# Designed miniproteins, single chains, continued (4): the designs that were tried, part 84

Each design is a single chain, and the fold is of that chain. pLDDT is the mean over its residues in the fold that is shown.

## One batch from the design tools (miniprotein)

Design m14898
Fold by ESMFold2-Fast:
Structure m14898 (fold): chain A 52 residues (1-52)
Amino acid sequence: MPEIKELPREQLVAKMRELNATGVFSEVDPENPSKRIYVFILPDGSLEYYRE
């Protein structure tokens, strides 16, 4: 898999502000099903992936 940056759940709101994200959704992490991968939707339509 491509390298994904770590993001603690507590920093979710701060990261949304930093990226000026228009939305966020979560997926089950295939390597650890108890954790989530966060997908941020940026204003330009690009996506940023972060691992919990």
Scores: mean pLDDT 77

Design m14899
Fold by ESMFold2-Fast:
Structure m14899 (fold): chain A 92 residues (1-92)
Amino acid sequence: MSPEERAVEAEIRAILAELAATGDIEGAVARIEALLRALGVPQDRVDEARDTVRAALARAAASTDPAVREGLLAAAFQVAFDAAVEGLRARR
């Protein structure tokens, strides 16, 4: 993993950790959207990733099963990270 990819991973993990502390799904989604836009991700891909992350985080918040919550949070992370890495690689 490149230093830039590691920095993006750390930022997304920090956003999700803040969400765990605050419950602010829309704040987390807005921060992820801003990150993807800053990385030059195309608008259609930002919109797709944003909507997928929002849906996963909303489902996680609604779930009482810890395993389901963990899986949905992991899925939200993976969607955000994949989109961010696509943006970083397009810059190379």
Scores: mean pLDDT 85

Design m14900
Fold by ESMFold2-Fast:
Structure m14900 (fold): chain A 80 residues (1-80)
Amino acid sequence: MEETLKLALRLTALGSATLVDMAVKRGAPMPVADVQATLRDLEDLLRRIDAGEITVSDEERARAEALRDRVRAHLAALEA
């Protein structure tokens, strides 16, 4: 039951990551520090899912991985 609240809170954080991804794709300026923080939060979320601390669907996990990979690619491009 508490896992449902954890999922809701993590989905809110994932929403923020989606907004960062969309902003970068549209060429909107994003501070490198904000992109780095978003990547760390996505990696933390995935570690907790893999540890069984948070229960998610396969589709939700795949979406989180895809967002992590895109944010990582955006960060690499910004640091180049």
Scores: mean pLDDT 72

Design m14901
Fold by ESMFold2-Fast:
Structure m14901 (fold): chain A 80 residues (1-80)
Amino acid sequence: TYAEVAQLLEEARADPDEARARALLEEARARAGSGVEVERQLALAEIVLRKPAPEEQKEILEELRSSDEEWAKEAEAALS
């Protein structure tokens, strides 16, 4: 379910071990169905785990704001 995927994504973002965090992200992707909200949360988790430099964060947020301002706000909060 989406709740299970959301739980895995939350655990991935909170895990200080990068290998475990990536494993949790892959498990979430394997369990995720197709859906705008699930795909957005998976994309946010990948961005956060990648630990983008401030310049990359700015580019990502600018692109998201042009297509979905609410999603951009979620991404900005997740990167903070």
Scores: mean pLDDT 71

Design m14902
Fold by ESMFold2-Fast:
Structure m14902 (fold): chain A 102 residues (1-102)
Amino acid sequence: SMKDVEEAKKLLDKIKSTTDKKELLKAGKELIELLKKTKDPEVIRIGLEAADLLIDEAEKTGDKEIAKMALELAKAVLKASEDKELILEAIGLILRAIGLLL
């Protein structure tokens, strides 16, 4: 729904703007819960973008808790996705997140 898209955009904006790790992790968890409720392609795309941003942050900081959140978010995107392109991008992010947790 449009309301789910608006909520996803707010969570993405929070992930982009926050300097607080606790807020970052909370936004990631809320986006995972949103992805469980909807198969809206725009929400799925936003989830993919958020997972990519969390991977970038985990790569820069070495933060394994952020890497774990990115993994769970990328897995949620994969489970919600029926589009081949989004599926392949989500798999790529899952592999990157696993690499950060080794």
Scores: mean pLDDT 88

Design m14903
Fold by ESMFold2-Fast:
Structure m14903 (fold): chain A 119 residues (1-119)
Amino acid sequence: SLAAEVEAFRDELVDLMEKLLEKIRNGEITVEQAAKEILDFLEERLGLRLTPEQREALVKGIRDGIEKTLANPVSVEEAVAEGDARLRAAKTPLEQAYALGFYIGLVLTARALERRKAR
């Protein structure tokens, strides 16, 4: 699954997310711009060929996942559980794209916040 391929790039994605979260905190970029940079990284690394509608749904999902985790921080385990539940509930290809984006944003933000806390 694409979620499993995302986990294969976990350390690189978490490093990217930490940098993007710092830029968001400093007012340098928006959460939507951060979501676009994460998707661009995944498109290049995984060789994804997305429709414009799938790309937009993924960006929206990633943005919403980041925003939710920043507003209400959860453990990585809780983030994975919520993201997986939304993926299982998604029925259409666009709902699946959004749910996958949400999983990515939620889990990567939780992992980045956990790593910062451990420092």
Scores: mean pLDDT 85

Design m14904
Fold by ESMFold2-Fast:
Structure m14904 (fold): chain A 75 residues (1-75)
Amino acid sequence: MAKELAEKGMTEALRAGDGEGFQKAADYVARLAGGSPGAANEGATRGMLEAQDSGTVEAGKKAGRGAYEGARRSA
């Protein structure tokens, strides 16, 4: 559930060009996973960059997965 919310929220933020919404989604995932907001944001950024050439939807999915895994590792 938290992972799906992260993927959806970050994909929507990227489609809208909303950097603030993207960061807010990462912070929200960190709170849900009980981890560090910094680790979630770092994971989101790494995931987004890995999918840079794959388009917005894939970038959003990888950012969401990165945020969730980063938060869980820091918890």
Scores: mean pLDDT 75

Design m14905
Fold by ESMFold2-Fast:
Structure m14905 (fold): chain A 85 residues (1-85)
Amino acid sequence: SKADEYLEKAERLVKEAQEKHPELERAIELLRQAIKAAKDGNTREALRYAAEAYKLAKENGDEEFVEIVREAVNYIAMAAAEKDK
């Protein structure tokens, strides 16, 4: 489905974040929780985890990490929106 394509894109961004910034494990783990919640159809939880990941990225990450997290969050939100149809 289109939602699955968005989540696959988000998972690739999470892998990139882990490879480039392994020290930012909490933000990366929150993105994984957001993707899991989105796969389970839990839109509210997915967006909550995604927002927390983005907040931590802005507080602790550099510009590159913030941008990777922002893109992942956008794909998670798009996947959640597709499941809400």
Scores: mean pLDDT 85

Design m14906
Fold by ESMFold2-Fast:
Structure m14906 (fold): chain A 116 residues (1-116)
Amino acid sequence: SVELKESGGGTFAEGSSVTLSSKYTAEGEVSLLGWWMEKEGEPLRLVASISSDEKKKYFAEEFEGRFSISVDKEKKTLYLNMNNLKKEDTATYYAMAFNSTTNVLAFGEGVKVTVV
């Protein structure tokens, strides 16, 4: 009941900035959105989350202050702004949405970010 379509991946220079985006479509209400990352050989982990009213944000400790999360409710687009990229940020990034009407958690197909 929720579809997510990520964009903004690619190969980027260390120290640069990139914004990942994901459009989302849902029947009913989306209450929570976020970004997860998967590095080769490591478990999937939460990077950041945001409530749909933008009043509650969470960041994993290692991304706090360097990454920012935002949502444009009119455009139904979730953003992850990644500043001062490090080689350790190389990962596949997955957009996430929680549909509170259906109690379904959905993920996109992921977008690859490579830092060189």
Scores: mean pLDDT 86

Design m14907
Fold by ESMFold2-Fast:
Structure m14907 (fold): chain A 78 residues (1-78)
Amino acid sequence: NLEELEKMIDEDALALARALTGLDVSHLSARTALRVALLAAISRALGWSEEEIAEALARIPGIGEEAARRAAAAVAAR
């Protein structure tokens, strides 16, 4: 059941986002945290610059520019 798998993934979304970005994402929904984690993983795979990653993260509601820049630096350093 894909729906049950999605629920299990949602439980880990906040932990995954925090692990990939180093951000405090506790105020985000699981779906938004999953978007953050996915963006971090994809941007790394596609070779996005730190600036491009920061801009993309800053567009996610609940993430400010300063937090986005710190997350981008952490993602780019991997």
Scores: mean pLDDT 73

Design m14908
Fold by ESMFold2-Fast:
Structure m14908 (fold): chain A 82 residues (1-82)
Amino acid sequence: MEEVLERTRKLAEELGVLEFVEFLLELGAMSAEEALELLELAKKDEEEAAKFMAEKREKHKEVFEKFEKEHGKEAEELEKKL
């Protein structure tokens, strides 16, 4: 768990989406393992990463709406980058 969390944060920082990933982890929209899988997919295949994100957005609509409301345009930029 701790090792997965550390790898997730490190990869998120490399991709410039650390704040977004930390927000998702705090609200329980994703586990550290799911976030790591998303980030690895984003690095290897942007299309599969986009599908993964779309599925999570559909499942956790309330969480993503709250993030967009609190972080505004910055949330949109981060989702587009991820």
Scores: mean pLDDT 69

Design m14909
Fold by ESMFold2-Fast:
Structure m14909 (fold): chain A 85 residues (1-85)
Amino acid sequence: SPPSPELQELLEKVEKLIEEAERHIKEGDLEKARELLLEGARLLSELQRYIDDNHADPAVRDRVLELNERLTRLLVEVEKRLREQ
């Protein structure tokens, strides 16, 4: 069964924010990348709470973990590079 429409929309929005952040990192716009990643982190926090209450599906859980890992890695990199300037 596919994820609920709300869950799918949130997942797609987070993925889009991560992709946009990666583009800005490649362009050297670290401040914009940070903004996008922080918005993604906020949405992932909402999504994680939703999943904790409603889903035991391993595939959905794995997708959220993948997005969290990818976002955290990028945010750590961006914050470090901004601090070293």
Scores: mean pLDDT 82

Design m14910
Fold by ESMFold2-Fast:
Structure m14910 (fold): chain A 88 residues (1-88)
Amino acid sequence: SMAEKLEQVRQKLAEEVRKVMTEAGEPQEVIDAIVDAILNNEPLTVEQRKALIRAVLKVAGLEIEDEEIERLAEEAYEEELRKAAEKA
């Protein structure tokens, strides 16, 4: 079924995120919280998005300023607020 395929995709995404964040040296509690959110189809918090972006950049060997990571996380949060307001 389509639901089973979507669950399989979420599990694979969660495994890749765990791998990347572990390689980046992120705290286990942060990794577990993000993986749990993905598996439950829950939105990530701004702090969780920052941690994930930082981990991806570190594993990719890309240098980026903390201010730019903060800006990207804030833009994602503002977009979620905009979508919520349109449904209210």
Scores: mean pLDDT 75

Design m14911
Fold by ESMFold2-Fast:
Structure m14911 (fold): chain A 86 residues (1-86)
Amino acid sequence: MLMRVTVAPAAADRAAMAALPKGTPVTVTFTDAAGREVTVPGAVLADGHVAFAAPESAGLAVGAAATVTYPDGRVLRGTVAAVEPA
């Protein structure tokens, strides 16, 4: 099953993310349930959160760490805030 995952950036970085236009493409990197590093495309939401799609088998849960890479090459830390069926 495909899941919609939302990542909240660290509080210090949320204002910088929220200043980007909604839909700005980013890449999200996380560690899956098998301990593998996975990188997927994502997009900035209006509130500074980032949304992406991942398979349920990736085992992402609320509180899991993720990093977000901006188009300019900046890498910001985030935490999974929501995991919902896509």
Scores: mean pLDDT 78

Design m14912
Fold by ESMFold2-Fast:
Structure m14912 (fold): chain A 82 residues (1-82)
Amino acid sequence: NAAVQAMKDIINNSDLSPDVKAALIQAADLAAQGQLDQAFAIIDSLGISDDARQRFKNALILASRGQVDAAVASFQQALSLL
């Protein structure tokens, strides 16, 4: 999934803590497998704002639908809120 790979590349190049990076990568992998409920549970476990959570969840939904550009844009917006 091109959207999931792009999100992982963004995560790995971010200044986020290793724990948050690992959680976001796991959520992205679950979304790629169609396991959105499990991916959302990981996002909900993060100590981040509701706005950031909603943007991450939207990015995962768009990625699961193959909407690469929209998924990446939503994901980058979520990261900017951290």
Scores: mean pLDDT 83

Design m14913
Fold by ESMFold2-Fast:
Structure m14913 (fold): chain A 61 residues (1-61)
Amino acid sequence: MSPEEVFEEALSLLSPAQATVLRAYLAQARSLEEMKAALRWLSQTLDPARAARMEALIAAL
């Protein structure tokens, strides 16, 4: 799975407000590890089912 596909799936799990935060962070992220950190931080604000999907997406990167 490409990093772009992972990010599109991740955005689909988020509220519009959370998606805005992620897009802003991705625009300034300089490494894949910074992007993974942003996704992991956002997963903490999700319900357990969406958080589990997000962790699976992070693992696929």
Scores: mean pLDDT 78

Design m14914
Fold by ESMFold2-Fast:
Order: structure tokens, then C-alpha cells, then sequence
Structure m14914 (fold): chain A 77 residues (1-77)
């Protein structure tokens, strides 16, 4: 189910504990351009790399859920 996939993505992002609001923006942009799971994974990698400073606020649960929903929807097409 899509909701289960969304939860798994959110849990994975939270496990690293450093997925930031700026990383969410980068990942969402990657989702708009990604045509495959491989491209999506590249976007996720870039999002994690965007954590240049420890003072960047962490992503909210709502932002993480939005990213997860976009990822699941993209993969269905």
C-alpha cells in the first residue's frame, strides 16, 4: 500500500536524523525530474549532502510526509 511505502521512506529519513528543510527542497526538485528509482536515489543522496551546517533546522514530519508521498506517486507512473 502507498501509505506503508510512505511510512518506510519517512522512517528511513528519520533514521539518519539529519534530513533538513533544505534537503527536502532538493529532494522534491529531484522527484519532479526523476524518471526512475535510480534518479530518485541520486536526488536523495544530494539532499543528504546538502547538510552543510548543523544549525540548519531539521525537516518537519509534514515535509517528510510530503516528500514520501511525492516519491511514491512518482514511482507509480
Amino acid sequence: KEEEEIKEIIDSLKENGKFTQKAVDIFLEALKNAKSVEELNEGLRKAYEAEVTDNTPPATDEQLKEVAKAAVERMKK
Scores: mean pLDDT 65

Design m14915
Fold by ESMFold2-Fast:
Structure m14915 (fold): chain A 70 residues (1-70)
Amino acid sequence: SSSTRQQNLAEKEKLIEQMAERLRKLGVPQDLIDRIKNTLLRYLRAHPDTPVSDVQAALDTLVKDAEATS
């Protein structure tokens, strides 16, 4: 139903926001964080069937890569 899809999208958006918060704490510039957020949100809009677990794994990898670069 539409309600379930909206809840899943909200969970994905929350994960993206948590990733953005972690990147900010690592000293990543805000403009770059905003660009990453916008790119990910556009991707999720284009691929609404992407599992939450896949989104979480991808975001976790992105944060770890940022930590390793610093």
Scores: mean pLDDT 78

Design m14916
Fold by ESMFold2-Fast:
Structure m14916 (fold): chain A 58 residues (1-58)
Amino acid sequence: SEKAEEVKLAAVESNGDVEAVAKKAIELGVSKETVEKMKKEAKGDGKEFTKLVVKYLL
């Protein structure tokens, strides 16, 4: 998925910043509700959050 690749790139460019990855996910059409749910599941861990977003977009 090209969207998943863009999220991975955002994570690399931001050094795993949760808010930067969240912004990219929303730009790619993920709802704010889904993003907040994934943030909670990741417990603030940028690497886990990125994995959840990538998996959602696959």
Scores: mean pLDDT 84

Design m14917
Fold by ESMFold2-Fast:
Structure m14917 (fold): chain A 66 residues (1-66)
Amino acid sequence: MEELFEEAVRLIKEGAEALDKAGKTREGSIYYTAGTVRVVGLILDGRPEEALEEAKRLYEEMKAKA
């Protein structure tokens, strides 16, 4: 569980940082905040694998926008 949580948060952070480096700081901040809330919610609901899949989806979406 802890390792999946760490990976999910890392993906959200790296995606948001990619958007920030592309000059999309506001969009990156929104993704970081909303993505983190969603990931934490899924983990608290006992769904860590879904949290990781959601983080991967958001990461790819953020990279595509950067």
Scores: mean pLDDT 82

Design m14918
Fold by ESMFold2-Fast:
Structure m14918 (fold): chain A 149 residues (1-149)
Amino acid sequence: DPWLDKQGLLGAIAKVIAKTAAEQIRAGVDDFEEIREALRAAVDEYLKKHGIKLSEEMEKAVEAIVEGAARGVVALIRGASPEEAARIAEETARERGRELGLSEELIEMAGEMAAIAVLAAHLMAYEGLEIDEAMLLARAWVEGTLVEE
């Protein structure tokens, strides 16, 4: 993985979460705890494979992103729009980050990454996009740069 700064690392983790979330959706898994555990296991495997050891601060950011993404994915499966699911993911990640004592900068970053992961999972599972295209479009969607008529 070429990115080792906080933004790049959390972006790489969001990509892992998006891919795993799409797999959970396709498998028909709709339980929050099962989804959360699957997302966390995928992140742990990615970190192990790349020899990455997280600081305590980054561990907390990852926990916030995973919980937010899991809540958003459950909302998607239960019939929420992708925009509503992304909002739920962002709000959940921000609240969890606050509970864990993260800085405002990391709370905002965790919220953004959770929203991106959920939108990318939607694009992969329901629209059939490949992970790299899904992540690019999900980021543009969260940033409000996509214009659709």
Scores: mean pLDDT 86

Design m14919
Fold by ESMFold2-Fast:
Structure m14919 (fold): chain A 74 residues (1-74)
Amino acid sequence: MEKEIEAEILDSLGRMFFSIGELLASKGDLESAIESYEKSIKLYKEALKLVPNENFEKNIKEAEEKKKELEKKL
């Protein structure tokens, strides 16, 4: 129960930072967007360590791809 609750909190925070990254990227704030995706990835990875979940793995890959796309523009 405790690990599951912690994983849900980390996943929610990861989603928030992913959304912030998307918003910043749309505004052209590429460096800040990359930082937000990095925070998102870290949080999803921490959640995955607590509870195995395919959705967390999918979210990590999606955030990593978004980060890589922006890094190519720098």
Scores: mean pLDDT 85

Design m14920
Fold by ESMFold2-Fast:
Structure m14920 (fold): chain A 65 residues (1-65)
Amino acid sequence: MARARAEEAIARARELVAQVKDEETRRQLEVALTHAQQLLDSGADPERALATAEAVIRRAEAALA
C-alpha cells in the first residue's frame, strides 16, 4: 500500500533529518517533509508523498556523508 510505504519513508526521513547538523539544510528538508505529510494527510496522492519522502532521505543521507 502506497500510504503505508509513505508513512514508513516519512518516519525514516525524519530520523535522518534530525541528524543533519547544518541548520539551513535541515530546515529545507523539514519543509519538504511537511509537504509530504500534507500530501499523505489529504489522501489525494500517497505515491507523491512517498516520492517526496524518498527524495528527502537521499538528500539527508548525502548531507550526512
Scores: mean pLDDT 82

Design m14921
Fold by ESMFold2-Fast:
Structure m14921 (fold): chain A 87 residues (1-87)
Amino acid sequence: SSEKKELLEQAERVAAGMYVLYSDGRLDTMRALVAAALRRHAGNPLLAAFIRELEAVVEEAVRNGVPLEELARRMGELMRAFAAQLE
């Protein structure tokens, strides 16, 4: 449906933005993006939960020095799980 496609596109934009900002070492900007996305999508529980899961995975990568390839893999798994929830 149009609604499912829009939610998936929103999820992909947040994930891509976080990944790019993390890879550039722009952690404060990345955290601001997450906070803004959570405010913007507060009325959508599925998308808000997904954004919180992305935040958890990226903050773990920040703490533990997770390689970019492994972060991309974990974020990809979250995206696939979110897409499946919309089916």
Scores: mean pLDDT 87

Design m14922
Fold by ESMFold2-Fast:
Structure m14922 (fold): chain A 85 residues (1-85)
Amino acid sequence: MKVEDLVGRPGLTDEEIKEALPEGYAVIKATGVDANKLVPVVEAAGGKVIEIGSDGGLGIFVVPKDKVDEVIKAVEALGGKATVL
């Protein structure tokens, strides 16, 4: 499956995301942060947006596995919390 196949698919469960996840990628769930501010960081890392909650307080991103720590650091710098699925 391609990274593009995950883009814009809100409401996927953590299990569905893991099943659809392309090789060499990881999914990061960010909370407590304006997820719209993370979009440029995710895109610069070669990642894509799966979902952003209506209030921007939740973001689900697919990123290259070697860029996970970079994106987590960006979430924490904005005062949020990051979880790898």
Scores: mean pLDDT 75

Design m14923
Fold by ESMFold2-Fast:
Structure m14923 (fold): chain A 115 residues (1-115)
Amino acid sequence: MEKKKEELLKLIEEIKKLVEEGLEDEENLSKAFSKLVKIALLLGIPYEKLDELLALLMNDPDSKEFKEKYEELKKEITEKLEELLGKEVAEEFAELFDKVMEALKKYIKEKKKKN
């Protein structure tokens, strides 16, 4: 438990630094998203839920299905983080999650438009 809490806090801090450096950089965005996935897996979120969200994002990031799965996954992760690390850390993570996912959504839309 304690080692898991330390790893979660470290990943959140690393995502925060990447957000501060700029998610318009494809490498920073990729690293930040990878760290979000690792946090979810450490919290016991099934890989299938993450894969489903990513598939919906790549197909239509403005779809109702994507929005519903996004909110569901965000809530599940933040509730688990609040239980382990407290409300303040969970709220900080929720903001970082939104920033990374919005940047990824923009990246996917721009990539499709430029091709």
Scores: mean pLDDT 84

Design m14924
Fold by ESMFold2-Fast:
Structure m14924 (fold): chain A 101 residues (1-101)
Amino acid sequence: MQKEVERAREELLRKLEELEEAARESSDPEVRDTALEFVRNARAYLEKPDSRLMAKMVGSVIRIIGLDLDNPSPERERVREKALKMLKALNKLTDAEKKLS
């Protein structure tokens, strides 16, 4: 059980690093700023889970989706996919932690 939480946390940290790199490589300032805000909130959430931080992360993903819908680009789609994978990894970690009581 402890190893499941550790593995989930390690996977999450790796995906967070990949998202931050993708955001910094983006020439789109709106996508970059929104994705970097998501990364900051995700790091804060990993230190201490807070529903407010989760709401901010969901809001950032919705904004990225909106940007891609308004003006689609490979960069926007790439950042959107990484942000969605990150949210799924966060949910997996919180579920694993709940099983430990």
Scores: mean pLDDT 77

Design m14925
Fold by ESMFold2-Fast:
Structure m14925 (fold): chain A 57 residues (1-57)
Amino acid sequence: SHMEHMARRRERLARRAEIDQKLLDKYKEQSKNVKTPEDEAKLRREILEEYLKEREA
């Protein structure tokens, strides 16, 4: 049970880390074209929505 619990935890953490890195890379790429605070807020909301959507899957 402990080994199964640890395996599931590692798997979840690894998948979340991959998602976080993917979204961070997307944010960095899109932020190159963002010049206003309003556009930055919009980009942050879009990245957060993608994060929440992948958490639900």
Scores: mean pLDDT 75

Design m14926
Fold by ESMFold2-Fast:
Structure m14926 (fold): chain A 68 residues (1-68)
Amino acid sequence: MSEQEVIDEFYVRVQRVLEATKGKSIEEVIKALNEVTKELQKKYPQYSKLIQELGDRIKRAVEGYLKQ
């Protein structure tokens, strides 16, 4: 498994979460994004740090966008 494959899977899962949480509160969106991060870290523990960084970046972007 390559680093790029893990990154691609992360963004596919994020896209599905954002689609599924359309019209929900920011708290619901953040909870769902945290779940994706935890599930992917469990699946790929060797990439745990990378996945955490990607999850933090997406949450920051979502919070910044929705709070503006």
Scores: mean pLDDT 80

Design m14927
Fold by ESMFold2-Fast:
Structure m14927 (fold): chain A 95 residues (1-95)
Amino acid sequence: MEEKAENLLKQAEEYIKRAEFHVDAAEASVDAGDVASATQHLNEARRDIQKAKELLEEAEKLAGDNETMISKVEELRQKVDEVEERANAVRRRLA
């Protein structure tokens, strides 16, 4: 059971990294005045954030009372929230 939770956490980390890449690219696109590219990167970041959230919910259910796994889920959820707030900040610049 722990191996399945670990694999889900690893997948969630990869989606978080992809979302961070897309937010960084969206910020650079806004700075360049490229609204179309910024919008596409924000859409990709949103999809990656949603996938990370789904994987973290599944990992949490499999973690049960495992404090180490619960701690990792909480850490990754904080990273998801940070990326989502950055994405929201970039989206506000496009308004």
Scores: mean pLDDT 88

Design m14928
Fold by ESMFold2-Fast:
Structure m14928 (fold): chain A 113 residues (1-113)
Amino acid sequence: SLKSLIEQAIKVAEEALKIIKEILEKITDEEAKEELEKEIERLEEAIKRLREQLEGEPKAEEVLKAMDEIIEAIDRAIEIIRKYAPELEKEILELEILLGILRIIRGVIKLLS
């Protein structure tokens, strides 16, 4: 069901958010912290919009829009982390895997809408 796909997307996005927040604590560069905090805020807002779609009948267009914002925020966070903390190879790989899963979920939702 569309609701099941949204629930799975939220779970994956929240796991990515957790990893990004843990990485933020390891970054010492203040500019990098500010850039990463901005992407964390965008990610949290997009996850909130996905959750709102579960409060009633989900609208596929609004779900896809929120998922695109989640995917973009994680992708930008990965770029920031690669630039300022390239030694965090394991965390970067985990985020790339979660991003891949989100892209697959988005693709399935688009095919069903």
Scores: mean pLDDT 91

Design m14929
Fold by ESMFold2-Fast:
Structure m14929 (fold): chain A 73 residues (1-73)
Amino acid sequence: MKPSPLTPEGQAELERLRAEIDELMKTLSPEAQKKAREIVKEAEDYAKKTGNPLLAASVALEEIRRLKKEEEK
């Protein structure tokens, strides 16, 4: 991976990841939404610390997907 500022494609991917997170959160129970909000806050802190918002958003999306899978059991 190249250490560089967000490319236009990277920016579009970040917006896509955030849209996926928002859509996923709308389908969660209130309890899971609280956990998802904490995941998003941690991801924002990570992005701020490392300058890698794409990785932060990707990790947050995966954790929220796991919450959704747990809720569907």
Scores: mean pLDDT 77

Design m14930
Fold by ESMFold2-Fast:
Structure m14930 (fold): chain A 81 residues (1-81)
Amino acid sequence: MSAADQALLEEARALAEEARRRGYPRELLRKAIDLAKQSTLWTEALEAEARAALAAPDGSEEMRRAFDRLVKALLTGRRKA
């Protein structure tokens, strides 16, 4: 992996841990979306799901699932340059 890929992965992991600690607040979901936009895996479908979750209450199951999907996309589907 490139240094940029490693930095993105570390930031995604740190964000996921902070989200668990803080109970999945909307502000952290917005950060996850901004991070995911840096990935080549940012798709129209993923954007639609993330935006739908952004309308959900803080700490909701929808918000938690959106975080899991965004982090999983960054960790498993992101390609190194």
Scores: mean pLDDT 72

Design m14931
Fold by ESMFold2-Fast:
Structure m14931 (fold): chain A 78 residues (1-78)
Amino acid sequence: MQELAESLIGKTVDEAVKLLESHGFKVSTVDARPDDIVVSAAVSLSPDGTTVHIGLTLVDPETGERTGFLTATRPVPP
């Protein structure tokens, strides 16, 4: 899981969404553009341990300024 999150750093939003969806994640974006770059990734579990959350911080590739945020969620297998 951590390795997947780390592999997203430096990818575009479009690439990150495709990779996350290929791993069964549901993706939600706020103020994200397809060409924005992932600069950080954080992985957490829900308090009950049933859901994995990945949060990605996004920047404009030209300016490096913060643009938006991406979250991905997936159930933990029983």
Scores: mean pLDDT 80

